# Designed miniproteins, single chains, part 9

Each design is a single chain, and the fold is of that chain. pLDDT is the mean over its residues in the fold that is shown.

## One batch from the design tools (miniprotein)

Design m304
Fold by ESMFold2-Fast:
Structure m304 (fold): chain A 68 residues (1-68)
Amino acid sequence: SFADIERDILDEAEAITRRLRALGLSPEQIRAAVRRHVDALMDRHGLSPEQQARVRAAVDARVDRLLG
């Protein structure tokens, strides 16, 4: 389901954010890496533009919470 895909992408984005933060990368470097990975996952799952927009917004909010 879309909900399962969204959850899996969010979990991956959080895991990458935590790992890169622990390695001492800047917020800008972390955001760029997460964006590239999330875009690849969305492409793999064939998400619609509306689904992609929703997932990107959710990812941005989660990354902001972890880095802020």
Scores: mean pLDDT 88

Design m305
Fold by ESMFold2-Fast:
Structure m305 (fold): chain A 92 residues (1-92)
Amino acid sequence: SAALAQKLEQARAEVRQKKLEALEEAIRMLEEGDDSPLAQKVRALIDETYGPDADHIEVLRRIKEKLKAGKLSEKEKQLANDITMALEQHKG
């Protein structure tokens, strides 16, 4: 039905917005030099994907821009999802 299609579009928009907000918050935490367990978890997730020598802030900024452009690789999608889940778990 039209109502179901509209709800699916709203759900997709909400998921995309949550991912953008999570990436922006992760960037903010890392730029502020946060060493909380949540910030450490975000750094570890980046290290698992890109290795320990990766610039964490640059990686997150690149993923955020690619998410806006709809051009994420599968690895970048997985990392964005894992970071979003980590921040959402912190709120719960």
Scores: mean pLDDT 82

Design m306
Fold by ESMFold2-Fast:
Structure m306 (fold): chain A 73 residues (1-73)
Amino acid sequence: SYQRFVDALSESARELGVSEEDIKKAVEKGEKAAKEHGDRAGVAKFMSEIGSLLSDEELARLLERVAERLGAL
């Protein structure tokens, strides 16, 4: 589900040191995109917002952690 993805990405971003304020802003922007254009647009917006705060190496670690969480759930 969209919420399962948002939860996994938020927890993974938190572990990598992204602030709660930045996570909240990214979630709000993602939810707005999801409501206007569907869950896929929400996912893309949320990833874009969090990704803009990270280096390429940090983004790779984020994606690995998200994959682990989604596979473990």
Scores: mean pLDDT 82

Design m307
Fold by ESMFold2-Fast:
Order: C-alpha cells, then structure tokens, then sequence
Structure m307 (fold): chain A 67 residues (1-67)
C-alpha cells in the first residue's frame, strides 16, 4: 500500500506540473514551461508511468524549440 500511495502522489504531481507547463506556454514562458515538463517527466518515471513520462518529455522538447 505505501508504494502504491507514493506512486499515486508522484503521478498526481507530474500531472500538476504538466498543467503548470501548459499555463506557462499560454503566457509565452516557454523556458519555464519546459522546466515544468521535465519535472513532470521525472516524477512520472518515479511513479512507473512511462506513457506520462514520454508525453512530458515530448512537451518539454517542443517548449524548448519555442524558447
């Protein structure tokens, strides 16, 4: 149960960082958005969510191209 709870918390944090990154992109803060997406990818990896980690990394790469 502890491991499952920790993974759920990490996944939730990753999703929040993705949301923050998208908000920052809408403001033109692409460098800060990329940083949020990279934090999301790290948290998703720790949660064992490879799909979410991949999505977050792709978002970070696209944001960096615009920065």
Amino acid sequence: MKEELEKEILRGLALMYISLGKLLESKGDYEEAAEMYEKAAELAEKAGDEELAKEARELAEEARKKA
Scores: mean pLDDT 84

Design m308
Fold by ESMFold2-Fast:
Structure m308 (fold): chain A 65 residues (1-65)
Amino acid sequence: MEKKKEAIELLNKAVELIKQHPEVRDRVEPLIREAVEALQKGDYDKAIELMRKAIEEAERGLKEV
């Protein structure tokens, strides 16, 4: 259950980032969709990887303006 819990926690962080910075939504939404699909298939490792990439893209978008 640890990886599923980690994936859910990362999803919550990504969603919170988008709520605070809606301007990065378009950059991260495709990665979030893929991560949710991976979660539905039980591929928690892929979901975690995609969620981490989504957070990194959000941070990159914020720095680029």
Scores: mean pLDDT 77

Design m309
Fold by ESMFold2-Fast:
Structure m309 (fold): chain A 98 residues (1-98)
Amino acid sequence: KKEELRKKAFELLNKGEQALREGNYDEAIKYFEEAIKYFEEANDKLGVAQAYTLLGEAYLRKGDYEKALEWFEKALSIYPDNERARKLYEEAKKKLEE
C-alpha cells in the first residue's frame, strides 16, 4: 500500500521536474501538489519535504518569491539540514530584498 503511494508520488515528482525544466511552472506546481498528497498518505515525511522544496523552486522560477519562501520554510520545518532548501530559501530572500 505505502510502496504504491510512494511510487505514484515519485512519478508525479519526475513529471513536475520535467515541466519545471521546460518552463511550464504552473504544470510543475500542479504535479508537486499532487505528489505531496501521495507522500502524506504514505506517511513519507522525507518525500513531503522533497516535494515542498520542488514546489518552492517552481514558485521561485515563476517569480513568486513570497510563496517560494513559504514552501521552503515548510520543507525546512521537516528537515532543517536540507542543503538545497536552505540555499533556495536564501536565494528567494535575496530576490525580495533586491
Scores: mean pLDDT 87

Design m310
Fold by ESMFold2-Fast:
Structure m310 (fold): chain A 79 residues (1-79)
Amino acid sequence: MKLSEEDFEAEVLLALGEIYLAIGDYYFNVRGDKEAAIESYEKAIKLYEEALQVSTNPELRELAQKNIEDAKKKLEELK
């Protein structure tokens, strides 16, 4: 698949979002730190939203939207 510069940027943003999502899961499930988990999930959501804004690729946009929904569900469980 050929990626534009914007779609490459979106892939990097999605990868960073996944890292912050995992950090949030670690803080909540291992440390019991709700505040750190919330901050990490909010960071992941912002990165996914940025990926959605810059991407023109339908597959990457669908993945970003799904990841936003999944991260928002985790965040709602903590608020």
Scores: mean pLDDT 83

Design m311
Fold by ESMFold2-Fast:
Structure m311 (fold): chain A 87 residues (1-87)
Amino acid sequence: EVEKLKNEAKRLKLLAMSYEQAARALEDGTPKALALAEEIFNVLRSVDPDLDPDASRTQLLATLRDRAEEYKAMAEELENKAKSLES
């Protein structure tokens, strides 16, 4: 039980980091950074069907940041739940 919560929290943290990396790459705007963002989007779209590939750069940046914050919050909740179950 606790192990499942910890593993899920770790997965969500990695997802949050991927969204943050994509957002930073889009902000950088160099050809190399944009290519990195595209690779990350290809991976994220396999797990996030709500990620709109046709969104404007500004809208996409907002969505990526919102997703990063959401997954971080979810991971923290799962970590807190795992800790409560250990007591």
Scores: mean pLDDT 78

Design m312
Fold by ESMFold2-Fast:
Structure m312 (fold): chain A 70 residues (1-70)
Amino acid sequence: AEELEKEIDAAVEIISLAVSYVAAKRQGNEEAAKKAQEGLTEASRLVDEGKYDEAIEVAKKAREEVDKIM
């Protein structure tokens, strides 16, 4: 149950970051798009390693930095 809940939370945060990436690309904001892409890559790597808590943290931090630039 706990592992599944964390996996769902990680998926939600990654989807939110992916939405920010698409928005940045559509706006032509290269810096925001790059930060979102880096965060997506790192969060996906952590999910593959089963490190859901770390994936959530990475995705949230990347989204904060993207929002700050956009």
Scores: mean pLDDT 84

Design m313
Fold by ESMFold2-Fast:
Structure m313 (fold): chain A 87 residues (1-87)
Amino acid sequence: LMEEAKRLAEQGRLVEGAYLQGYGLGRQAAEAAGLPEEEREAVAERMGELGREAAEAELAGDEERARELAEEAERLVAELQALAEAA
């Protein structure tokens, strides 16, 4: 039980890190696409959430779920890149 509690706390920190990494990448991609501040924040939060869920799925051993979430994040980035190219 105590060892499991320590593991869960460490996993929580990894999940938080994944959120922050996704948030940063999302904000950077949205800025490159020239989106206004409000939309950049929304994109950053969405990318952060995808990162958190993917990390949680990976820790749970759900590789299919983790892949689906990664593909969704890649699609979002691709949409922002298309916007930047169209401008």
Scores: mean pLDDT 80

Design m314
Fold by ESMFold2-Fast:
Structure m314 (fold): chain A 65 residues (1-65)
Amino acid sequence: SIEELKEQLRKAKTLEEVIEVAVKALKLLYPELSEEQIREALESLVKNLEEAREAAEKALKLLEQ
């Protein structure tokens, strides 16, 4: 659920943990894409925890709409 992903994001402390939340959220938005494709795209775009957190927050916001 979206609430579970928000909780995971709040508890996430590492870049890897935050990317995994973003991957799960984006997979719900784009079910036709594989998690591997989404993760690869995110890893190419985000270089630090702050950027990864922004990506995860934006994906979760899109799921709420």
Scores: mean pLDDT 83

Design m315
Fold by ESMFold2-Fast:
Structure m315 (fold): chain A 74 residues (1-74)
Amino acid sequence: MNIFKDPVARKVAALLASLPEDETLTPEEIAKRVGVSPATVRKALDKLEEAGLVVRDEETGTYRRNWEKVNAEK
């Protein structure tokens, strides 16, 4: 299947990339903003996390853009 043509993954990535650094979203919140089911969003988030484009907060279950892909700080 054409992962690069997945419109949901593209919309989720674009949404998270447009957020300020201080804003994180749950899969349910992303689903509401994108207009798809939370299950569909979770599949897209899994692919984006594998690609290093987003990160998950383990404590809150929220997702944000990966601002530091290399983990090489300042």
Scores: mean pLDDT 72

Design m316
Fold by ESMFold2-Fast:
Structure m316 (fold): chain A 57 residues (1-57)
Amino acid sequence: LSADELLARVEAALAAGDLTGAMALVDEALATLDPETAAAFVARFDALLAAELARAA
């Protein structure tokens, strides 16, 4: 299971306005990934979410 593929799916969901779907993917990743990979995933997710919110403003 690739963290990069999960991030790509989250980015696509956010771009489509599907925040609920994006959050479900994050929850699945946190349940599946080891703590170190999960921490990196969350940091990159936060950056993606901040970028999308900044563009929407």
Scores: mean pLDDT 78

Design m317
Fold by ESMFold2-Fast:
Structure m317 (fold): chain A 79 residues (1-79)
Amino acid sequence: SLEELLEKVREILKKYGVSDEAIDRALTALRTAILLGKSVEEVANTIAKTIRNFAKDVLTDEQIEKIKEEIRKLLEEYR
């Protein structure tokens, strides 16, 4: 379900130390992108962009790319 997907994404973001505020923004963007029928790549890019905007000072580009890859894999498992 969409809610199970969102909870798993929340757990990934928490694992990397993303703040609750940044997580809530990323999950809102994720829900919107999925409801609009965006591709897995577009959804993953939307999350990475949101994290970069709200967590750039605490996460490296390499960490953001790892988060994007984990979320992409999770999205493919829920197709």
Scores: mean pLDDT 81

Design m318
Fold by ESMFold2-Fast:
Formats: C-alpha cells, sequence, structure tokens
Structure m318 (fold): chain A 65 residues (1-65)
C-alpha cells in the first residue's frame, strides 16, 4: 500500500540521518528495525525516534540487534 511504502521510506531516511547500519522490514503492520554495531546512546536515540514514527503512522515497531 502507499502507506507501507511511505513508512519504509521514512524509516530508511531516518536510519540514514542517524548514521545507522540498519535494515528495515515491514510485516503485518509491524516495522522491524535491525540495528548493527550501535552505541548505547545511538541505539536509545534511534529506538525513541523509530517508535515515535511508528506511532504517528499507526504501526508497531520492534527493534532488533
Amino acid sequence: SMMDEEILKRFEEEAKRLGLDAKVELKDGTVYVTIKNASVTKYTAAAIRFIGIGFEYGYSVKIIE
């Protein structure tokens, strides 16, 4: 759907902005973000931001190391 494309794009843009080595996947209304080699500070900032974006679009977010 157009919303699925928009959410994936926004998560990918945000990951790039935060300088993250991240993979974004969408499955059944849930966005899965796999983050590799992030510091605690970077991980925490990313988690807060991604969860917030998901909430704005009505998607659940799961963050995976």
Scores: mean pLDDT 82

Design m319
Fold by ESMFold2-Fast:
Structure m319 (fold): chain A 60 residues (1-60)
Amino acid sequence: GELDEIIEELSKKTGIPKEVLKDILKQILKLSEEERQEVIDYFVEKGADRELVERALELL
């Protein structure tokens, strides 16, 4: 599905294994807005597309 395709892309760009990335994204949903933005910024710094990270969070 769309989520699996996004996780695959994020895994390739960041070097984070897909299973670890899924767990991280699930934990992000439990964070405050400020903490969520810090983690999203971290992924963007690692080469991820911001819109893809935000889309993955919407699909969880």
Scores: mean pLDDT 82

Design m320
Fold by ESMFold2-Fast:
Structure m320 (fold): chain A 62 residues (1-62)
Amino acid sequence: SEEAKFVRAARIAQEYLEKKGIRLTPEQMAELGRRLREAAKQATSDEEMEKRVLEILDEILG
C-alpha cells in the first residue's frame, strides 16, 4: 500500500538522521514529509526508495 511505502521511506530517513545526530526544523520536517510521500508513489523497488530518500535528505540538508 501507499502508506506502507511511506512508512518504509520515513524509517529510512529517521535512521539516517538519528545516525548523523541531525535535528530538522519544523519547516524541514514538513518538506521531508511531502517529498517522502512523493518518493513512495514513484519508487518501484526498495533500492529506488532508499536512493530517492537519500537524495531528498541531501537536498533538504544542503
Scores: mean pLDDT 84

Design m321
Fold by ESMFold2-Fast:
Structure m321 (fold): chain A 65 residues (1-65)
Amino acid sequence: GPALQQQIREHAIKLAEAYARAKAEELGLKVLSIEVEQVDDKTFRVTVKTDKGELEFEITLPEPI
């Protein structure tokens, strides 16, 4: 139902943010900001702004949200 779909989307966004933060920290980078954007029904774009530049990657889901 709609409520479950919203929960799944919110959870996916939180996971993407946590993953990005962990990756930046593992690389020894200082995280200034993290932006998670839903590009389409399956794809999230994650942009991490650090003190040494920007990291960008995409997370593709097996099913649309």
Scores: mean pLDDT 76

Design m322
Fold by ESMFold2-Fast:
Structure m322 (fold): chain A 77 residues (1-77)
Amino acid sequence: SEAEELRKKAEELLEKAEEAAKKGDTETAQKYIEQASRYALEAAARLETAGRHDEAQALLEEMSRRIKEVKELIEKN
């Protein structure tokens, strides 16, 4: 589904953000976080429109947690 493809893109971007954060590349990490957030919001919106409200909420909660972890890595550098 389109929501699944958007979620996968968000996950791949968060992995890239984490790698950039670990390398001390704060600017690149922040750009990937912003892109991942946009894809995650779009995926959640499509799940919501399809009546899949619980899945939309779970996706946003998971992405928020992972974004917080990457931001904590940035703050340590």
Scores: mean pLDDT 86

Design m323
Fold by ESMFold2-Fast:
Structure m323 (fold): chain A 104 residues (1-104)
Amino acid sequence: SDYEKGVEAFENGDLEEAIKYFEKAIEKDPNNAQAWLNLGLAYLALEKYEKAIEYFEKAIELDPNNAKAWLALGMAYAKLGEYEKADEYFEKAKKLEEEKKKKE
């Protein structure tokens, strides 16, 4: 799939190819939260922080319990010097990871 090709390109460090395939994946399935997250991560790696934030916000809208998306959003805000916002999002990510571990 386009999503799988995007993941392979991202793992190989081909960020432009990864973006191309993740964009194709979201055109096919705009509810694929993981494709939005990975598109944001590719832009974060390219130091395009404002674009990364837009895509992480979409991922969170679709899957608000995805701790990785909140962590990534915090990292992008930290790169912009918005440390108070970054800390809020890191706290949210940490809380979601703790909720996962609360299985009996």
Scores: mean pLDDT 87

Design m324
Fold by ESMFold2-Fast:
Structure m324 (fold): chain A 56 residues (1-56)
Amino acid sequence: SEEEIKKKIENYKKAIEHLRKVLADLRAQGAPQEVIDAVERMIKVLEEKLKELEKK
């Protein structure tokens, strides 16, 4: 249903926002680049999934 899709979209948006804050904190702490890259990849995957879901 459209309502369930809307809930999934909101959940993905919240997850992306949370991970972006985590990424900012990791950068501020001088975390290893490998850890930063892993979080960036996770954000990118979620953003792609969100875009696909919003098209339906």
Scores: mean pLDDT 85

Design m325
Fold by ESMFold2-Fast:
Parts: structure tokens; sequence; C-alpha cells
Structure m325 (fold): chain A 86 residues (1-86)
């Protein structure tokens, strides 16, 4: 179903975030590269949150966007990321 595809999409985005967090903490990404990758993950999560009719899937996607924003603000002091819920 569409919702199963959206669930898989958020699961993939969550795993991408885990890999991203590790790579940033290990110093493998520049600030510019980290911002680009964070934007990609956040865009994927935003799409799922916007189009899913399943509350659990929407909440997972919104939580992922919040975690990405908080991580960027923690790792790159002075950067502020606004999370806009659909």
Amino acid sequence: SREEQLRRSVEIAERQFEDFERDVKEGKLSETQALFMATVIMSEAYYVAKVSEDEEIRERAIELMRRVAEFIEEMFPGLKVEVKEP
C-alpha cells in the first residue's frame, strides 16, 4: 500500500540520519556537506509527514525533522534550523 511505502521511506530516512550523525561526529563531513545532507533528510521526512494519512508515520517523520534540526544546532553552534510541520 501507499502507507507501507511511506513507512519504508521514513525508516530509510531514519537510517540515513543515523549514518549522517555518525559521519558528522567522526569529522567526515564539512559544515556545508552536513547542511546539504540534513536538508535532504529533512525534505524526505517533510514529504512523508505531508502525504501520510497514518498518524504514527506522520509523528515519526515530524520527530525525525526535529532530531535533524537539534543535531545540526548542537554540532554547529550558531546555526538555527526551523522545523515547519506540514
Scores: mean pLDDT 86

Design m326
Fold by ESMFold2-Fast:
Formats: structure tokens, C-alpha cells, sequence
Structure m326 (fold): chain A 59 residues (1-59)
């Protein structure tokens, strides 16, 4: 399992815990990986949408 996938999972867990600061830091790393070509932009966008949804549901 690659680093980008682990980062996405950690972002989702932080969002579920209500830790917005940690979730946003992991999202920034995912954007970095997309910019560097480690993952596709579509994969990064999907992960970002999932994490944003989790953060909104926890209000």
C-alpha cells in the first residue's frame, strides 16, 4: 500500500474524530502528491471530497 493511500486513510480518520486541523494537513499532503505525479488528480479530488463530507457530517 502506497504512502498516498495511507495519507488519505489518516485524513478520513482525523475528520471522523473531529480533528479538522490534522485532516486538513493530510489533505495538503494529498494535493502535494497529485502535484508531484505520485497520484492522479482524480484520486486526490475523490479523497478530498470524502474528507470534506465527513467533516460536514460531524457538525
Amino acid sequence: MDEAYRTAVRAARAAMDGDEETARRYLDRLRRYADEGVISRDAADAAIRTVDRLLRERR
Scores: mean pLDDT 76

Design m327
Fold by ESMFold2-Fast:
Structure m327 (fold): chain A 97 residues (1-97)
Amino acid sequence: MSKEEAIRELRELAEEAERLARESEDPVVAADLLAAAENARKAAEAAEAGDVRKAAVYATAAALLLVAAALESEDPELAERARELALRVVRAADAAI
């Protein structure tokens, strides 16, 4: 994965987290998914600007929020999708940085 492809992946992962938030009936899970989306977008912006430290911080926050949403969710399908998104955020961030 190129750095440019990884930055696009972080933006796509943010959009997917927002879709999961809309599907969630739990306001706490939805809030964590929306916060993850915002942090993934900020990670992409920081990576594009060459701010490696900022990109790493925002990507870490996004991944942790996705894991939190998965642990809090009583919906096994949503939890599995959130865990998959967390792993993809880490991989994309590693390639973008």
Scores: mean pLDDT 88

Design m329
Fold by ESMFold2-Fast:
Structure m329 (fold): chain A 56 residues (1-56)
Amino acid sequence: SEEREKAMRLLIAAAKAVLDGDDETANKLLQEAESLMTPDEAERARKALETVKAWA
């Protein structure tokens, strides 16, 4: 779905923000992505971003 694709683009942007050291922008983008997801998808997205933060 288009919502799923938009959420995915927002998550990629959030991951890039983490790599740039901009956690405030990353958290904002993650929240925007979560608004387009089910609760289960949002939980998986949060864990994915935490993994990126751990590797950054």
Scores: mean pLDDT 83

Design m330
Fold by ESMFold2-Fast:
Structure m330 (fold): chain A 86 residues (1-86)
Amino acid sequence: SALEKLKEMLVKEGYSEEVAELIARAVELAARLGEAVAAGDFAAARAQVEELLRIAEELKKLGATELAEEIREAAELARAEIAAAE
């Protein structure tokens, strides 16, 4: 799968297995978030944002601080866009 290939590439680039798995999960959640927003399912979209924020916090604890900040900023931007669309 594309997520399995992404994980393999990230590990080859020097990311730990745990960080690579969290990144793959964030990519999948971002896709689900986009689908929920396109469908007007703002309850599902908010749930995906909350999960992305949890992944950002886990990445920060693992020392992937810059990546964690990027995911947090993207999730907060999505939250603001959802609020503006309601």
Scores: mean pLDDT 84

Design m331
Fold by ESMFold2-Fast:
Structure m331 (fold): chain A 66 residues (1-66)
Amino acid sequence: MLPANYEELSEEEKRRAEEAEKELKEALERLKKAKNSKEVAEAIGRALRAIGELVELELRNRRRKA
């Protein structure tokens, strides 16, 4: 069962944020090394998904404080 404990959710959210930051960093490195428009678009797409995850986690945190 998934416990709805704030401490456990906070740790899960940290790991998700770390993974999203890793994905964003890797996407930015791909963007730096991109040699054509397709590679640029793919790197931007990956970066946007990682940013979306970070924004989702931030909005979730703000809603809990409201």
Scores: mean pLDDT 72

Design m332
Fold by ESMFold2-Fast:
Structure m332 (fold): chain A 80 residues (1-80)
Amino acid sequence: SEKEKLKKKLENYLKRIEELIADPRVSPQLRASLEETKAEVKEALKNIDKLSGKEGTILMFRVLSEIVAAEVEIEIAERK
């Protein structure tokens, strides 16, 4: 189902967010933002049955943008 696919994606993103929060190359500002996003993903997973498709899509885009921002910071740190 679409909901089961969303749940698996959010669980995978949660794991990635935790990895990025632990990475010293991620800025303190972005780490704080990732901590907020982590809390939101945890709440969404806890209430997955109540999460609409639209809400889930918006959350996924928000999570993905934060992950990409952190990965860009890591790449910049590696390249100066």
Scores: mean pLDDT 84

Design m333
Fold by ESMFold2-Fast:
Structure m333 (fold): chain A 64 residues (1-64)
Amino acid sequence: SEIEKKIEELVDKAISYAEQGKFDEARKYLEEARKLAEKSKNPKTISLVIAGELYLVGLELERE
């Protein structure tokens, strides 16, 4: 669906920013993705957002 594609795009952008060390920007994209995933009520998109959030946390912890 269109919502699923948007969620995937937002997660991809978040991962890209996180890999650049732009964690505040990455979090903003993940927050938007989470809001859309909750609205979709689709377990697949919710799982994708959770995976992205965990990846971001892992990258932040590696740098600390």
Scores: mean pLDDT 84

Design m334
Fold by ESMFold2-Fast:
Structure m334 (fold): chain A 65 residues (1-65)
Amino acid sequence: MELEKEVEELKKQAVELAKQGKIASAIGVILRILGLYLELGKEEEGRRKALEALKEMDKVEEEKK
């Protein structure tokens, strides 16, 4: 269960960084989410979770435009 908690915290961190205009840092956090799943052999789930976080970040950028 710790993985889901860690991923949720990282997702929140990525969105917060994106809101601050630190897009490169936000992307780095999203890549860390992917890495956590890859280390567990859950590549498909990791890609899905990373994409969810990326979409949330992209939504912040769209609104800031």
Scores: mean pLDDT 75

Design m335
Fold by ESMFold2-Fast:
Structure m335 (fold): chain A 75 residues (1-75)
Amino acid sequence: EELAVRAARVLVKWATEQGVSPEDVVRAMGEALGVEAPDLDALIEAVRQKVKEGMDPVEIIRTLAEAVRAVLAAA
């Protein structure tokens, strides 16, 4: 599994364990990537697409982690 995809799955699971709804964290992560992600499968497909477009997996992971932090701070 691609590093960014694995990280996205782990971040969603971790945020959910912190009490954030999966829907809210997935939407925030999607928005941070500039895409509409109604569910986890759509978010994972968007992450794969960004990797295929040549976006650095580490920068994708940082972007997603920042989105998770923002959602947790707002909750």
Scores: mean pLDDT 82

Design m336
Fold by ESMFold2-Fast:
Structure m336 (fold): chain A 77 residues (1-77)
Amino acid sequence: SARDEALAELDAVIELVENTELSREQLLELARLMGRLMREAEIPAEEQEAYLARLAAAIPDEEVREEMLRVIREILA
C-alpha cells in the first residue's frame, strides 16, 4: 500500500540520517521529503509523532534538529 511504502521510506530516511554525514541542506531536503510522505500517504498523527521523535534522536545538532522539525510541521499544517 502507499502507506506501507511511505513508512518504509521514512524508516530509510532516518537510517540514512543516523549513519551518514549529511550537510544542513541535504538534511533540510530530507525533512521536506518526510513531510510530503507523511501528508500524501495520510500517516496518522500518532505515527507522525513517533517518526519525528526518532528523527530528533538521530540529529545531535540542536539548531539543525529544530529547523528540520519546523519544516516538517509546516508541511503537515
Scores: mean pLDDT 86

Design m337
Fold by ESMFold2-Fast:
Formats: sequence, C-alpha cells, structure tokens
Structure m337 (fold): chain A 79 residues (1-79)
Amino acid sequence: SKREEAVRRLREMARRAEETGDVDAILELADALAAELRRRAEEDVKNKGVFTEAEYQELLAQLEAQRAAVRALAEALRA
C-alpha cells in the first residue's frame, strides 16, 4: 500500500541520516516526515475522522513552523 511504501522509504531515510550524520540527509528526513504526517491528516479530514478542517489547518501551520526551525538549526550546525 502507499502507507507501507511511505513507512519503508522513511525507515531507509532514517537509516541513512543515522549512518552519515549529514545535515542534508537529516533535513530530507524531517521534510519527508512532515509531508507524510500532512498526507495522513488530510486523508483523516476527507474521511470525517478525528481531525476537523480547523485542526488540520493548525497542524499545517505548526509543521511549517517546525520545518523552518529545523532548517535554521541545520544552518547553525554548518556554521
């Protein structure tokens, strides 16, 4: 399934980030995790699950803020 493929891909990315310690690999993993979480929340809203539209929009805003923070930390670690 798409979910199983996503989990396997994320696991492979996590392994590479762990093995290399490369800041770019860590950023790619963070972005991929945020994208998968967003996709799952969107599916939940469409299926009238536990998330409301308002909660989904709040989650998107929080994910963007977290991505910006991770990017800033990564840039600081390179300096």
Scores: mean pLDDT 73

Design m338
Fold by ESMFold2-Fast:
Formats: structure tokens, C-alpha cells, sequence
Structure m338 (fold): chain A 58 residues (1-58)
């Protein structure tokens, strides 16, 4: 699933809390909310990598 693959990617970037939130998401909207929260808590480079991976999985 998109959530599972994106969560694994977030964990590989050293974002375990973001990975857990993505894995718990029940919809694409909830995944996008988790990604928005990650933007405020991480570097711009990490946020861009997460967004790019999300777009790849769509």
C-alpha cells in the first residue's frame, strides 16, 4: 500500500514518528496531513524527498 511504502521510506530517513503517523493513516488526506506536519518538524530537503516519494507512489 502507499501508506506502508511511504512509512518505510520515512523511517529510512530517520523520521520514526512521521513513519508511525503515515502507517496509521486511513486515507490519502491523512497521509498528506502527516506530510505537512513533517515539513514543520524536519529539514526542507527531507520534506521534499518525502513529497517526491508520495508522488511516485500515486
Amino acid sequence: SIAAELAAFAASLGLPETAARIAAAKSLDEIEQALKAAVLASSPETAQRLGAKYRELL
Scores: mean pLDDT 81

Design m339
Fold by ESMFold2-Fast:
Structure m339 (fold): chain A 64 residues (1-64)
Amino acid sequence: SSMEEELRKKIEELEKEAVRAVIEGDLEKAIQLLEEMKKLHEELGDEESAKRIEKSIEKLRQQL
C-alpha cells in the first residue's frame, strides 16, 4: 500500500540520520531517531525489527 511505502521511506531517512548522529557522537539524537524508527516498524507490524532497534537503543544508552 502507499502508506506502507511512505512509512518505509521515512524509516530509510531516519536510519541515515541515526547513523550520521552516531558518527558525529550525538548519542542522544541517535537514540531519539531510533525510537522513532522503532515506532514505525511497530506500525508496520514488524516486531522483529522493532526488537532489534530496541537492543541498539539499550547499547547506546549504556554509553551515556
Scores: mean pLDDT 87

Design m340
Fold by ESMFold2-Fast:
Formats: sequence, structure tokens, C-alpha cells
Structure m340 (fold): chain A 85 residues (1-85)
Amino acid sequence: SSVRELFQTTREEIEEELKKVTVPEAKKLLEKAIEELERALRELEERREELSDLELAQRATGAVLRAIGLAIDGLLIQRKAEKEK
């Protein structure tokens, strides 16, 4: 499934970044990004037969972009904390 592949690849990238973060606030945002991906994938798989391929692609892309945004926010918090040392 292209949707599963997109979500799996995005999750793996976020999990690799999560291994590098030490700031609790940053960790929380990356963990939330992973949780949002897992929730969105479940919802999309449940609604798969109701959605056209284009609607599935749009919703999947939107969920991935939201998760990436959360991860980036976490990475920015980590980067700021590292510069204050």
C-alpha cells in the first residue's frame, strides 16, 4: 500500500530524529508526530473503501505534512536549547 509506505518512511525518519533529541519538550513533539501518523493511518485504512485514490492521497499527504511540522517544531526547540550552552 502506497499510503502505508509513505507513513512508514515518514515514521522511520521521525524515529531516527527522536533518538538524537534530549530536551523533554522536543521529545514530546516528535512522539506526538508519531502518534498523529499512527492515528491518521488507522483512520485512512478504516475509510479506504469510501475514498477515491486522489482523496486517499490528499488526506495521507496532509497527515504526513502535519506530522513533519510537529517533528520540525521539536527539532527547532532542540536546536535552540543546544545553542544556549
Scores: mean pLDDT 85

Design m341
Fold by ESMFold2-Fast:
Structure m341 (fold): chain A 60 residues (1-60)
Amino acid sequence: LTDEQQAAIVKAANEALKLDDPEKAREYLVSKLTELGVPEEVAQRAADAIVDHLEESKAR
């Protein structure tokens, strides 16, 4: 991944924090990452990891 793509993932994750629905957060992340040129397979994997991390944080 390029530095630009990594920064885009972080930005999308921060925006996903506003969503109170893990399924909608996944859809949003995949959509934003693929729009920014991230391959669909990488975008899906990143979205899953980010949503799992957000759910773990909420469970604290």
Scores: mean pLDDT 73

